# Designed miniproteins, single chains, continued (2), part 47

Each design is a single chain, and the fold is of that chain. pLDDT is the mean over its residues in the fold that is shown.

## One batch from the design tools (miniprotein)

Design m5613
Fold by ESMFold2-Fast:
Structure m5613 (fold): chain A 99 residues (1-99)
Amino acid sequence: MDKLRKASEYAIRLANEIEKETGWTAIALVVADSDTPEFAYDLTRVQLDLAGKKGKVVFVVVGSPEGAERAAEAAREAAKEAGREAEVITVTYDEVLEP
């Protein structure tokens, strides 16, 4: 039920806090279990291009454990190929929803 919405709100909030505290560009990625690594790579590359800023970028990836890990690897790969320094923070849906 509101799982995807809560994940998106969490990722956006964390990305905004990172930008406020560090001055770096932060990009929020919320991935579905059906998303392919190729899709995550392409999406990350597009968002890196749209950011337009040089320097360090931080990706906040929210998804299932498997999906978040795949998207994090795709994000690191896309950033490396673009010649950008990147840090990736992965958060699972369970961590966002908390007991």
Scores: mean pLDDT 72

Design m5614
Fold by ESMFold2-Fast:
Structure m5614 (fold): chain A 79 residues (1-79)
Amino acid sequence: MKLEEALRRLREALADHPEIFEEGVRIMKEKGLEEGAQHLLDLAGKAGVSPEQLRAVFEAVRELVEAYEEIKKKIDELN
């Protein structure tokens, strides 16, 4: 739920650059969430998105990483 909402916010923040969102998601699937998130942030910064849009991307990425870490911690507590 939280992870899905964070992904939706990230997609909305990058609506003008869907290729950046898709590339970030691809790297997340191949190399993990943190590497994909960092790659996405690097691409967004290089693409010259507005300061407001860049802030929205940073916020969405932070929410995504936090949601992932919460899930990981819960799994570790169950084992």
Scores: mean pLDDT 76

Design m5615
Fold by ESMFold2-Fast:
Structure m5615 (fold): chain A 88 residues (1-88)
Amino acid sequence: STAEFAEEMQKEIEKHAPKIKEELEKKGIKSAKLTVTVSALDAEGKKVERTLEEVLNSPEDLAKALVSLEFYLKKGKMELTGIELTEV
């Protein structure tokens, strides 16, 4: 269910995001554009690739986005093929 998915994701965020936030703060990363490329299988079993971009304005938001991304990858037939953080 949507509620169960959201609850599981929130638990992963609470567990992992604080440590990632700490590492980002130690590196002086205050805001960044996160560019993620993922591959997935379509309904016909063909590989399709998507690129997603988001500007995140705090280490906390960056950490939450990274944990959420990993959670989505675990729940689907998706593979991370590229990831970039660009300071903005």
Scores: mean pLDDT 79

Design m5616
Fold by ESMFold2-Fast:
Structure m5616 (fold): chain A 71 residues (1-71)
Amino acid sequence: SREEILRIVETGLERARQGDLVGAKVGLAEAIRLAEEAGDEESKRIAEEAFKSTDIQEVIRLLEELKERVE
C-alpha cells in the first residue's frame, strides 16, 4: 500500500541521513514489490534506482522524490 511505501521511505531516509547506505536500502525490495502490485510504474522505477545506487546523496534524493509521490 501507499502508506507502507511511505513508512519504508521515511525509515530509509533517516538511515541514509545518518550515513547508513545499507540500512537505507533494507526496505527497498519490499517498496519495489508494493509499487509493482499497485501498478505504480514510476514509484517502482524510483525505488529500483535507489536500490541500485551506491551514492548515498543519490539515494537521499530518490527517496525524497518517492516520498513526495506517495505522501
Scores: mean pLDDT 86

Design m5617
Fold by ESMFold2-Fast:
Structure m5617 (fold): chain A 98 residues (1-98)
Amino acid sequence: DPAEEERRRRLAEMEARFEELLKEDSKTLTPEQIANIMQGLVLTTHNDEELANKVYELALKVIENPEEEVPEFLAFLEKHTSPLTQRRLRGLLDIINS
């Protein structure tokens, strides 16, 4: 099935982007690139496009205004994502804030 093969390819690309971000200084990435990596991580771990799209939206808000948006983002993650995904996304935020 071409659609399934394309989906597997996209998931592999998102995992590769996440690994790249963990190895490099995230300060060189645009807010949109960081949000896209977070979205991809949620998509690979939960296989839920609506959830991944919501994380993307919230991640953009967090990157633009972390002081106001981080508590809402973390509360959303606690309600809707697994502890492993939460840990990985918090790791990404720590890299951005370092």
Scores: mean pLDDT 71

Design m5618
Fold by ESMFold2-Fast:
Structure m5618 (fold): chain A 67 residues (1-67)
Amino acid sequence: DPTLELIKRALEALLKGDFGTALQYLSLAIHTATDPRIKELAQKALDKLVAGDIKGAEEYLREALSL
């Protein structure tokens, strides 16, 4: 699934502290996602990252990858 690969790349960028790259991959994942549950979790991760909640963003990305 190309969307899950984008979410995985977003998580890798987030863990490296590259928040700009993480935001880019999350935006792509939200726009390409066909599974509404994956889309919702990616949107929640983006919202947490924009709010500065890095751990909240990580939790939603990990949840999306566990589906």
Scores: mean pLDDT 87

Design m5619
Fold by ESMFold2-Fast:
Structure m5619 (fold): chain A 100 residues (1-100)
Amino acid sequence: MTVNEKLIEVDTLLGLARIARSLNMPELEKRLLEEAAKLLTEIIKETDLSKLSDKEKQLLKEVVKELYLLAPELAKEPLELLKKSKDEELVEFAKKLEEE
């Protein structure tokens, strides 16, 4: 599976979590958010973030921001990993997101 395919899977899980929230299905929402956070964390750990394309970096930032808005506690580990990354754009993004 490519990085782009994995990031699309995270985006899909977050979209389904929003639908579960709108349908008042809190157990399903929680499970979908936990799976999204787990997959996102694995992507960040396994990927050389400095080698990502601009489109992949944009998609990564979008799914991290969405996870942070939906479940800030689950976004903590992905954000800390981004702050420790070698990519200055992603480090700045992660720092700014927690300050807003």
Scores: mean pLDDT 86

Design m5620
Fold by ESMFold2-Fast:
Structure m5620 (fold): chain A 70 residues (1-70)
Amino acid sequence: MTFSKEQEEKSNDERLKGIKGTVDFDANNNPIKMVIELEVTSEETGKEFEEAVKENVSSPNVEVKVKLLE
């Protein structure tokens, strides 16, 4: 039998180990920087998630960090 989406979903879940978001605020409580850290086990997955995050967060002060876990 051919394995379906369920096996891919499990594999994708294993590749995404964590997502962390931090927002730095100015002295006047204004958001000045947003850092999103993506922990993945694959470069391809990291790049895909980075693009998705940048598309959803159209802020000029957004920094996306992709961290490969072994």
Scores: mean pLDDT 64

Design m5621
Fold by ESMFold2-Fast:
Structure m5621 (fold): chain A 71 residues (1-71)
Amino acid sequence: SREELLSRLESLIRQLEANATGPEEEFLRIVLETQGVLQELEDLLGPDDPEVLQLVRRLDGAIRRWLAAQA
């Protein structure tokens, strides 16, 4: 369902935020899982759902923080 996918995406983003300096293997696992959930959300809701867009912005921030920690 929409609510289940949104909740799953938010949980994955929280995992990424909690592991900002974590190992690359775990980072890649979480990112791949977020990509799968985002594809399911896009297929179900289209690209313009405001809650999805808010979570995508948060995900981008978490990814950028992890990459900065590796540089």
Scores: mean pLDDT 81

Design m5622
Fold by ESMFold2-Fast:
Structure m5622 (fold): chain A 69 residues (1-69)
Amino acid sequence: SEIQELARKAASLYSAYSIAEAGTYASRMISERMGDVFRDDEELDRKQAEELRALYEEYRKRLEALKRE
């Protein structure tokens, strides 16, 4: 069903977001230890995680709207 398909896509996006968040944490620790040289890498990882979160939230809202009406 459409609800099941949206739920599966939301779950996949959440998994991708969780992996990206873990990467952001690792990049932050590297930046803290190595200084400004890795600050740009941390920012890129953070932006990627934010984009994945936005996609997940979009699919979640669609799923909620479909379930409610």
Scores: mean pLDDT 73

Design m5623
Fold by ESMFold2-Fast:
Structure m5623 (fold): chain A 85 residues (1-85)
Amino acid sequence: SPKDEQIKEIIKILKESSKYLAEQGRDLDSEHLDFLAKKLEEALKNKDYDFADQLIDTIIQTLEGLGKTDPFFQEKLEEIKKIVS
């Protein structure tokens, strides 16, 4: 479904973002994004779209915080906003 594809794209962005943070030695931030990706995968498996939407709001807030000091996350945030519009 279009909703499933949106969720899969966001999971992919989170995994790329987690890898980016790990490569920079930002292990706690990396683990947090990996955790959010796993929760979003669980929501997708269960077709729990209400929970997925709540997680996506949390993901947007998390990336807004990271984007204050790193332009990489400003770009990732804009990608997610386009997916959910």
Scores: mean pLDDT 90

Design m5624
Fold by ESMFold2-Fast:
Structure m5624 (fold): chain A 81 residues (1-81)
Amino acid sequence: MITISGPYTQLSYQYQQQGRYNDMLIYTGQSIRQFAQRNGFDQQIIQYSDQSIQYARNGDLDTAQQYLLQAMQGMYDQLQS
């Protein structure tokens, strides 16, 4: 439901950009999940990847980014430790 019509065209374009970014987050999360499974990384890294994908699908891109970052950090820590 739209409440203000003035900047509607700009807002519509931004939401289309968000949709493309959403797909990229999902694909990145899936890639990290598969890599973690193949290399026997911690279950927590897989869980963070799954949560990132789920939040991205729900349109919560900020939360999806946070979980994706945690998955990447966990992978980095395991590779360095």
Scores: mean pLDDT 72

Design m5625
Fold by ESMFold2-Fast:
Structure m5625 (fold): chain A 87 residues (1-87)
Amino acid sequence: STIDALVAYLNQPDATPKGLVDLARSLGMKISVPAAEELLSLKSLGYSDADLKDIIQNSWLDADGEEVLLKHIQRYSLKDLKRAVGF
């Protein structure tokens, strides 16, 4: 799936926010640079692939999906800045 491909990209040692945005676009998903930066930050904090998939999956990805995703990620990271979800 698109979500699986995005999470696989986040596991690459040379992953960048711009690279994630470009990959998402190629798969038909709109994601902003700030949302990509937040996802990479969560990955660097030790969030698991399952956590990242759940975060992306549970966002309302409608006509303004990038803004919905960014708001969802920001609410999540603000609550859990000191730890990874589930650990």
Scores: mean pLDDT 68

Design m5626
Fold by ESMFold2-Fast:
Structure m5626 (fold): chain A 95 residues (1-95)
Amino acid sequence: SDVEAALERIEEEAKKLGEESVKHILLAHLYAILGKEEEAKEHLRKAIEETKTKEQAQAAAALAAQLVGEEIDQDELLAMSLEELKKLALELLEK
């Protein structure tokens, strides 16, 4: 499909940027919008592994919650550490 061709192009461009966590978060969002939940979860797991900033981990945790139908308080996400956010995101993806 045209959307799948666009996703391939985005993956190729993101690879050139060298920002693996950002690439995987972007792809996870795009697959989630398309209803491709398993592909979104796979990219999100990769993003969590490569995440080096609290902001990237917050984005990953928020998307993980959205994918599994859990509601998370944004103030709680802002108060969490990088390691707490990674743990939360991975735990959410197991549901």
Scores: mean pLDDT 77

Design m5627
Fold by ESMFold2-Fast:
Structure m5627 (fold): chain A 57 residues (1-57)
Amino acid sequence: MTGTTLGDIARALHTLGESDAERLQRVLGVGPELAERLSRAIREGASIEELVEIAEE
């Protein structure tokens, strides 16, 4: 995508430190299971690359 990519979103999440699964679900429009994985990864200090991989699976 030429516009906002999952990489851009992951960078924003990493910068904001947003680890609330409910907020991630609403912001990204993803299911609760994926939001929980992203929340956990952020809390564990995951890299931007890891966040992108989780978001794209």
Scores: mean pLDDT 67

Design m5628
Fold by ESMFold2-Fast:
Structure m5628 (fold): chain A 59 residues (1-59)
Amino acid sequence: LKASIALQVITAAKNILQAAYPNNKSAIALLDSAIALAKNGDVNSATSLVNQAIATAQA
């Protein structure tokens, strides 16, 4: 993903999870870290954290 697209997608996903499931603290924290990395242009690390957030939400 391009960094700008990744940032928008991750930010939208976090806002949806925060609004619908505010108690999913671990997944939200991983998405916060992914947003910070995407803002710095580190799309690969941001993608890794998004995958961890998905795994955490599914557990």
Scores: mean pLDDT 73

Design m5629
Fold by ESMFold2-Fast:
Structure m5629 (fold): chain A 93 residues (1-93)
Amino acid sequence: MEEEKRRRYLEEARLAERAVKVGVESDKMSQEEGTKKMEEERKLIRENGSEGLAEIVEEGVKAMKEGDKRKFASSTAALAVELAGSYFDAKLL
């Protein structure tokens, strides 16, 4: 059971790392293209990741659509915190 939980934490960490990279790349694009890229990532995370991770990515999509650079940066920072937390959780198991 602990090994299964560790694998789930590592998988979530991998998805969070990917989402952070997509967020950074999307911020360098036009608002329209960045929003589109973030919406694709949101769909992948919703199907494969946790609800918490999906909610953070959804906040990033909304911030991007609103043109709120500060909210978008906060969402990307929250993804980085989830990445760190999932890695620490995996190590504690």
Scores: mean pLDDT 79

Design m5630
Fold by ESMFold2-Fast:
Structure m5630 (fold): chain A 63 residues (1-63)
Amino acid sequence: APVPEELVEWVRENAPKYGLPKLDEKTARGLAERIHRAYGEAALDPEVVAEALKQLKAGVPLP
């Protein structure tokens, strides 16, 4: 299934708040696709996405 556009936008807006660099749309989309692949429907929960971004910043790979 295609990645939700809402997830791409949320990742782009919130990545800097979790210590990641400011992402362009292409990079944010790639990261959102990875999160959506790892968590599926749970990636629609902002708390799940926030935790995933924190783990990525800490160097922990996605499941």
Scores: mean pLDDT 78

Design m5631
Fold by ESMFold2-Fast:
Order: structure tokens, then C-alpha cells, then sequence
Structure m5631 (fold): chain A 92 residues (1-92)
């Protein structure tokens, strides 16, 4: 397991505790949030949360929590930042 995967796992555990959802649901929300951030680099946190809620059927509260944690992961991990930058280039 990479450092990026370990950080994703730990944040998924924290998100699951915060929202009272399963680890698998939290992990899926974080992965979808990371993809949305990569594909919409100019979008605000509010716009990302709205898009995530629409795509997953999650509540706005759940989507906002997932987006906030995903953005923090990108700030803290260089491999995740690089992945987001590379994914963003595909949609220019």
C-alpha cells in the first residue's frame, strides 16, 4: 500500500466516524471527491459538494465533508497532488 493509499484509508475512517456511515461508503465518497477536484480545478468547494451530492445521492452535508477532506489530502500528499494535476490535464 502506498503512502497516498494509507492517507486515503485514514481519512475514509475519519469521514465514516464523522458521518456515521460505513468505511466503504466514506472511501467511495472521498475517491469521487478527488476525481471531481481533478476534473473541475476552477470549481469552488460549494460547487464540488453540489456535484458530488448529485453524482452519488449523498446529502449535501456528507458531500461537503468528503470534499473538505479530499482537498486536505491533496494539500498534505505530493503523490495525490501530482495525480490531480495529471488528471486535470486530460480535461483541458
Amino acid sequence: MTKAEELLYEEAKRLAEELGISFEEALSLLEQALLLIARHPKASQEELAEKLAELTGASREQAEAAVRRALRLIEEDEELRKWVEEESERFK
Scores: mean pLDDT 79

Design m5632
Fold by ESMFold2-Fast:
Structure m5632 (fold): chain A 82 residues (1-82)
Amino acid sequence: SMEEKKRAFEEEALKRIIDLVNEWIKKGNPSEEEREKMIEDLAEWVKQRALELGFSPEEAERYAEIAKEAARKYLDFVLNPG
């Protein structure tokens, strides 16, 4: 069902955000350009996956923006633990 697809997609997207932050930490010396590229690649993946699942282009864009914001917040938390 569409509801089951939404839940599974949201869980998959969250895992991808966590994986991105972990990969950034593992690199030890990522540039700001590398960080931006990783976030953009995540957003593009989220958008394409949403479209594949039958979400509208507008919904796919909203999911991509949410994923970018979440990734940026997690990275900021890791960089500024205070």
Scores: mean pLDDT 79

Design m5633
Fold by ESMFold2-Fast:
Structure m5633 (fold): chain A 78 residues (1-78)
Amino acid sequence: MIEELREKALKALAEIRALIEEAKKKGEITAEQRKKIKEYRDIVMEQIGALEERGDDESVKELNAELKELSEEISELE
């Protein structure tokens, strides 16, 4: 169960990373890319919430740190 939640979050984070790399190649982030990033971010946050309920504080901390790093990269493209 915990591994499945972590795996779903990591897959969503990988999708966000792919969108950021595409935006970097184009020199800007599009509205469509922002929409997709929000959808994947919502998935990550849902999995984090489920992990918190299970007391997996370490995974919660790690996933929040990765999400913060990606959010900083998105800000650099705005």
Scores: mean pLDDT 82

Design m5634
Fold by ESMFold2-Fast:
Structure m5634 (fold): chain A 78 residues (1-78)
Amino acid sequence: GSALDARAAERLALMAVKAMMKKLGKKIVELKRETSGRRAKVTAILDDGTVITATADGNRAVAVAEHGDEKEVLELEV
C-alpha cells in the first residue's frame, strides 16, 4: 500500500528535524524519538539551546524550532 507505517513516519520526522537543523546552521546535542500507531515525534536540542519538535503522521511532517521568543516552522510532505 502507499500508506506510510510508524517507521516511515519516524524517518519523515527525522528528515524534518535535519532540514530544520540545516536551515538554522546548528548542531544537534540531544535527540529523543517516540512512536504511537502511525505517528512519530522527534525532539532535538541544538548546541545553542534551541528545541526542535517534529511530528509526523502518514506522509506529512511538521518541525517547530523554539528559542526564547523565536519560533520557526517547517513542513515536509512526501
Scores: mean pLDDT 81

Design m5635
Fold by ESMFold2-Fast:
Structure m5635 (fold): chain A 70 residues (1-70)
Amino acid sequence: MSLKEQVEKWKKENPEAYEEIKNLVKKYLTENMDSDEFSKKLVEISKKYNIPSEILTILVGELTQEELLS
């Protein structure tokens, strides 16, 4: 299974976690949020949902690109 397939499967199995990350990324890009605060909250979500670092990195990248293209 490719890493992208693993990310898509993870999103389907963890919709609440995905929504929290999406909202955090959107808030970071549109609100006055410190990079340190963003990183801390991202780590907290990652630990709460036991998200693999490789999946988290791809999710943040995809969500950042989607927000910037909107």
Scores: mean pLDDT 81

Design m5636
Fold by ESMFold2-Fast:
Structure m5636 (fold): chain A 83 residues (1-83)
Amino acid sequence: SAAGELVKKKLEESGRREQFEEELRRLAEELGIELETLRRAILEGDREARELVLRKAAELEGLSERFEEILEEEDAVIAKALA
C-alpha cells in the first residue's frame, strides 16, 4: 500500500523504523495475533485487520492503550510525510 510504504520510508528517514518494527512485533505477541495481521492493520490500513486488533486489545486490559499509541504514531508519521 502507498500509505504503508510512505510510513516505512519516513520511519527510515527519521531512524525510527527498527524501533517501530520491534514495538509491532512485541504488541502482536502480547495480543496473541500474527505480526502480519498487525502490520496490515497499521501499515496498510486494512479495516478488517484494524477491527480485529482493536477487539483483541479491548478484551486484554491494558493493551488497547498501547495499540492506540502505535496508531497515533502511524498517523503522526503520515501527517508529517504529507506536510
Scores: mean pLDDT 64

Design m5637
Fold by ESMFold2-Fast:
Structure m5637 (fold): chain A 85 residues (1-85)
Amino acid sequence: GGSRWHRIGVRHSRRGNVRGSIRSSRRAFRMGNPSWSGNSAWNGSISGSRRGNVGSATTGSNIARSSGNSSWSTSGRNNANNARR
């Protein structure tokens, strides 16, 4: 899971949400994974509107997973919708 994590990190940098995503990850990790899960849903809601839940359904109670899911929430929802269509 080393190479994949690097890719996700870079993606967050490009998104402009680098500071928000990375910092939230760090702080949420210490405070608990539920806070991290909220960040995932928030990201999905912003871009996925009502369907942000699609990405959240795949969330893992692990901060490591949440990091990837946060980005995938928005992208995943779009991908899933296109794949379905």
Scores: mean pLDDT 39

Design m5638
Fold by ESMFold2-Fast:
Structure m5638 (fold): chain A 79 residues (1-79)
Amino acid sequence: MSPLLQEAERELKALYVAAAEGDEAAVREHARRLTQILREAVARGDEETVALARRGLRNLAAAQPSAAPLLEEVLREAE
């Protein structure tokens, strides 16, 4: 697996935990890190990492309405 794919998975899991705990600061920090990973994946043509990150972010945005605006912003970075 690519290193970016593994890092994206780790950040998505951290985001999920932070969102479930209501830790808005942690949600923002992990969303920022995931945005950087997503930008690098797009620049490199790493379609697997882009697909994984977009799917995870969509699922989390649907599950956590309070975090949805921030997560939708990250998703727009991949378009």
Scores: mean pLDDT 77

Design m5639
Fold by ESMFold2-Fast:
Structure m5639 (fold): chain A 88 residues (1-88)
Amino acid sequence: EEDKYIDRLAELLGLPKEEVKARIDERFEKYGLTEEQRKAFLKSLTRRAEALAPIVKGLRELIKKSTDPEEQAEAQRTLDALRRSLLG
């Protein structure tokens, strides 16, 4: 159940599953969410991540292919900001 959403979020955001799970678990502990509320939250996050997937993919490709350290750093900062907006 939750594991399927964590897997999908990791894929969409280009992060290790364990990192995504740790960040989500920390957020759930902080807010004291029920299982039903956690499921609804993960479903909502996954939809938002799906909408951002083309941007995340573009930034990851730019970082991989760029020969300019400043361009790579700017793209990495943007990618990290998008990840934080979804995961905390």
Scores: mean pLDDT 83

Design m5640
Fold by ESMFold2-Fast:
Structure m5640 (fold): chain A 55 residues (1-55)
Amino acid sequence: SLEEQIAQLEKEAQELQERLIQVSIDDPSKTPAVVRELLKVYQEISALKEQLKRE
């Protein structure tokens, strides 16, 4: 279902947020890549939530 897909993406976003914190301390040069991945996941969540509103 759309709700299940959103929940899975929200879990991925949480894992990326934790990764972002770790790389910002350990290797800041990698933060832009993690930020890009996080933004992509948020974009997917927003698109699915918008689709859910139309149903």
Scores: mean pLDDT 83

Design m5641
Fold by ESMFold2-Fast:
Parts: sequence; C-alpha cells; structure tokens
Structure m5641 (fold): chain A 96 residues (1-96)
Amino acid sequence: MDPNTLVLEIDSTDLEEAARAGLDRFAAEHGLEIVERSKPRRLVDPRTGEERVLITAKARDKNGVEVTLAALAVRDPEDPNKYRVTVAATPIPEPP
C-alpha cells in the first residue's frame, strides 16, 4: 500500500523532540494508538551537513489493524528556528 505522508511544522529546540511530537500529532489526528516506538536515529547528510532525526513506530487503528509509522524531522529551510516533520504511514495490505 502507498504510505500516507503528512508534513507538519513544529516549534522545538531539538530534532528528536520535533520528530516525537510530529509522530504523536499524526497518530492523534488519524485515530491511531502508538504501541511501540524505536530509538531516535540521528542522521547527517555528508554533503550538506543537514541533521535529521528518524523515529519509527508501530500503531494500531480502532479495528486493531497494525500501521507502521515513520517520522523524519529536519530544520525548516525557511525558518531555522522551526522544524519540519514528515510522517509516513504504511498500513497492512487488506485482502480485496
């Protein structure tokens, strides 16, 4: 199934906190309960020096369907005091 992607702007002083907040907001907006979170992974682009944080999570919807979430936080290119968080959700493929 295609992932659902949401871009959020979050005021934060820390990329890990931004990624976590974005993940939690996405889950709340889509009626998902987060059951497991990964350890935050800090990544640096060797060409640009851009810092990124990735957090993945397992969530369940109201019907018990497992959904995998991935939240990627980067600094907002238009405002370096803000963070942009992209959250993607991959549901388990449903039988036709």
Scores: mean pLDDT 72

Design m5642
Fold by ESMFold2-Fast:
Structure m5642 (fold): chain A 110 residues (1-110)
Amino acid sequence: GRGGARFRRLRATDPALAEAAQQYENGEIAYSLGVYYGAAKLYERAAELAPDTRLGAKALLNAGKAYLEIGDYEKAIEYFRRSLELARRLGDKETVEEAEKLLKEAEEKL
């Protein structure tokens, strides 16, 4: 999580959040190469390192997408629901809309 009050001149990188961003980027690369199981694990790690953040919400969404590509619809639904709940709390409308669409798609595959 982000520590302390946010000031205009205070720019600190949380090491866990920096690692989460790196794992997320590695997940995007793995996903683009069709390595969906590897991508899911990298996104899961990013979400663990950046809980209750927009990055964490996107990581959960993309883990769901990777499971959807594998055909693990139950896991895809779980991750889309987790992403949707977090994105709603954070006011991340883009992630909310994408999670709702993908959740419906995954439920139709059951």
Scores: mean pLDDT 84

Design m5643
Fold by ESMFold2-Fast:
Structure m5643 (fold): chain A 73 residues (1-73)
Amino acid sequence: SVGEEFVARVRPAMEAVAAGGPPTPLVEEALALLRLLAELAERELSQEEIARRLAEFLGVPESTALRAIRAAL
């Protein structure tokens, strides 16, 4: 499904950001996608709520998701 493909692409990028890895093209593309989703959702949801939902779907800590979203914005 589209959701499973999204998780498979974004999870490694979230883990790389959490580990303090270098900005690779994959990380930059994933963060650009997260930024777009955050901007669309900001009209209805707070950044903290977006981070919670992403963390749940990706299976990462909320702090990791929030850091990635804030870095992308």
Scores: mean pLDDT 66

Design m5644
Fold by ESMFold2-Fast:
Structure m5644 (fold): chain A 97 residues (1-97)
Amino acid sequence: MRREELLKKFKKALPPELLRSMVVLLRRQVERNPDTPPERARQAEEQLRRSLIDQMMTEGGLSREDAEEVLDGVRSGEWTSEEAKLVRESLEEARRL
C-alpha cells in the first residue's frame, strides 16, 4: 500500500503539463547562459531534480526522503507507470541540454 500511496501523491504533484513546462523553462534558462556542454547538462539535470523534489514535497505532501525514493525509483525504471515514464524521459531530455 505505501507504493500505491506514493504513486498517488506523485501523480498529483507532477501532472504532465507542469512537467513539460518545467523542462521548457529549464531549456530556455540554459540557452540564455550557456556553459561548456558537460557543465550545462549537469546543471540542467540537477536543477530539474531539485524542482521535482520541491514539487513533490510542496504539492504532493511527500517528505524529502519519500520524494527522493520516488525519483530514484523513476530513474532506475522500477516505477513503470506512464507518469513515471514521462518524468524519466524529462530528466533524460534535461541531460541533453
Scores: mean pLDDT 71

Design m5645
Fold by ESMFold2-Fast:
Structure m5645 (fold): chain A 98 residues (1-98)
Amino acid sequence: MTKEPLGREALYLEVEVSFALMEVAIAKIEKAPKEELLEVLERALRVLEEALRRLERLLEESKDLPESWRAEIERMIRAVRQAIERLREEIERLRAEL
């Protein structure tokens, strides 16, 4: 069982997702121009979509891990999917305003 390596990758992905979402939050707080905000949102979307693909792969590879670890990865997947949906909606709204 390779619990530690799989857990570290999941943690790195959560950090990458959190950083991308923080960049979006900072751009909004600083009232960035719509075109700059759109670029930040599109970059965050790419990061989250890649993180989702990698988390889904980790979940598949973690079938032999304790249920608590699987549940945590599944929670991360749900959170990332929800964030992707929100980002897509916001990108579409901003593009309509440009």
Scores: mean pLDDT 82

Design m5646
Fold by ESMFold2-Fast:
Structure m5646 (fold): chain A 79 residues (1-79)
Amino acid sequence: SRKATATALRGLARGARTLSPEQLAARVAEAVASLRAHGVSQEELDLLERTGREAVELVRAGRREEAAALLERAAEELA
């Protein structure tokens, strides 16, 4: 559901502020796998994977607040 995907994105946004890029990437993969198992649409899974990948690259560049804002904005657009 959009609400479940939005909740996952908000969780990843909190992670973007504290986790390493590798830890954040693992959390993105875990969230995608969990939501796929619960029958979330491919469109929502694609959004989560794409936004998560962009956030990991921002964290790797030291741009943690931009990564968090990107994930939070995606969550708000789904809610």
Scores: mean pLDDT 88

Design m5647
Fold by ESMFold2-Fast:
Structure m5647 (fold): chain A 94 residues (1-94)
Amino acid sequence: SLADKLREVQAEFRARMAELLAAETDPARRAALEEIETLVGTAIQEIIDEKLSRDEARELLDRVLAHLRAAHPDATGGLALAEETVRRVYEVLD
């Protein structure tokens, strides 16, 4: 059930990112949203597949968020959704 809850969070994140991407016409902003979707989605998949502990998952997701904030500081909507999603993953792992 833990893995299923994480898959639900991942699926909701991808669906909401798809809505942001559908509304975005600027190529550079689309590329930022695609990287945010890929890195956060892949990190959640790694937590599921490798059965990472809460502390390992937090360390991984904190590194991903730090990278995304540095790489795409102007991607405010995508970053806000990524941060909300990471918080939801932490709640599932608690």
Scores: mean pLDDT 90

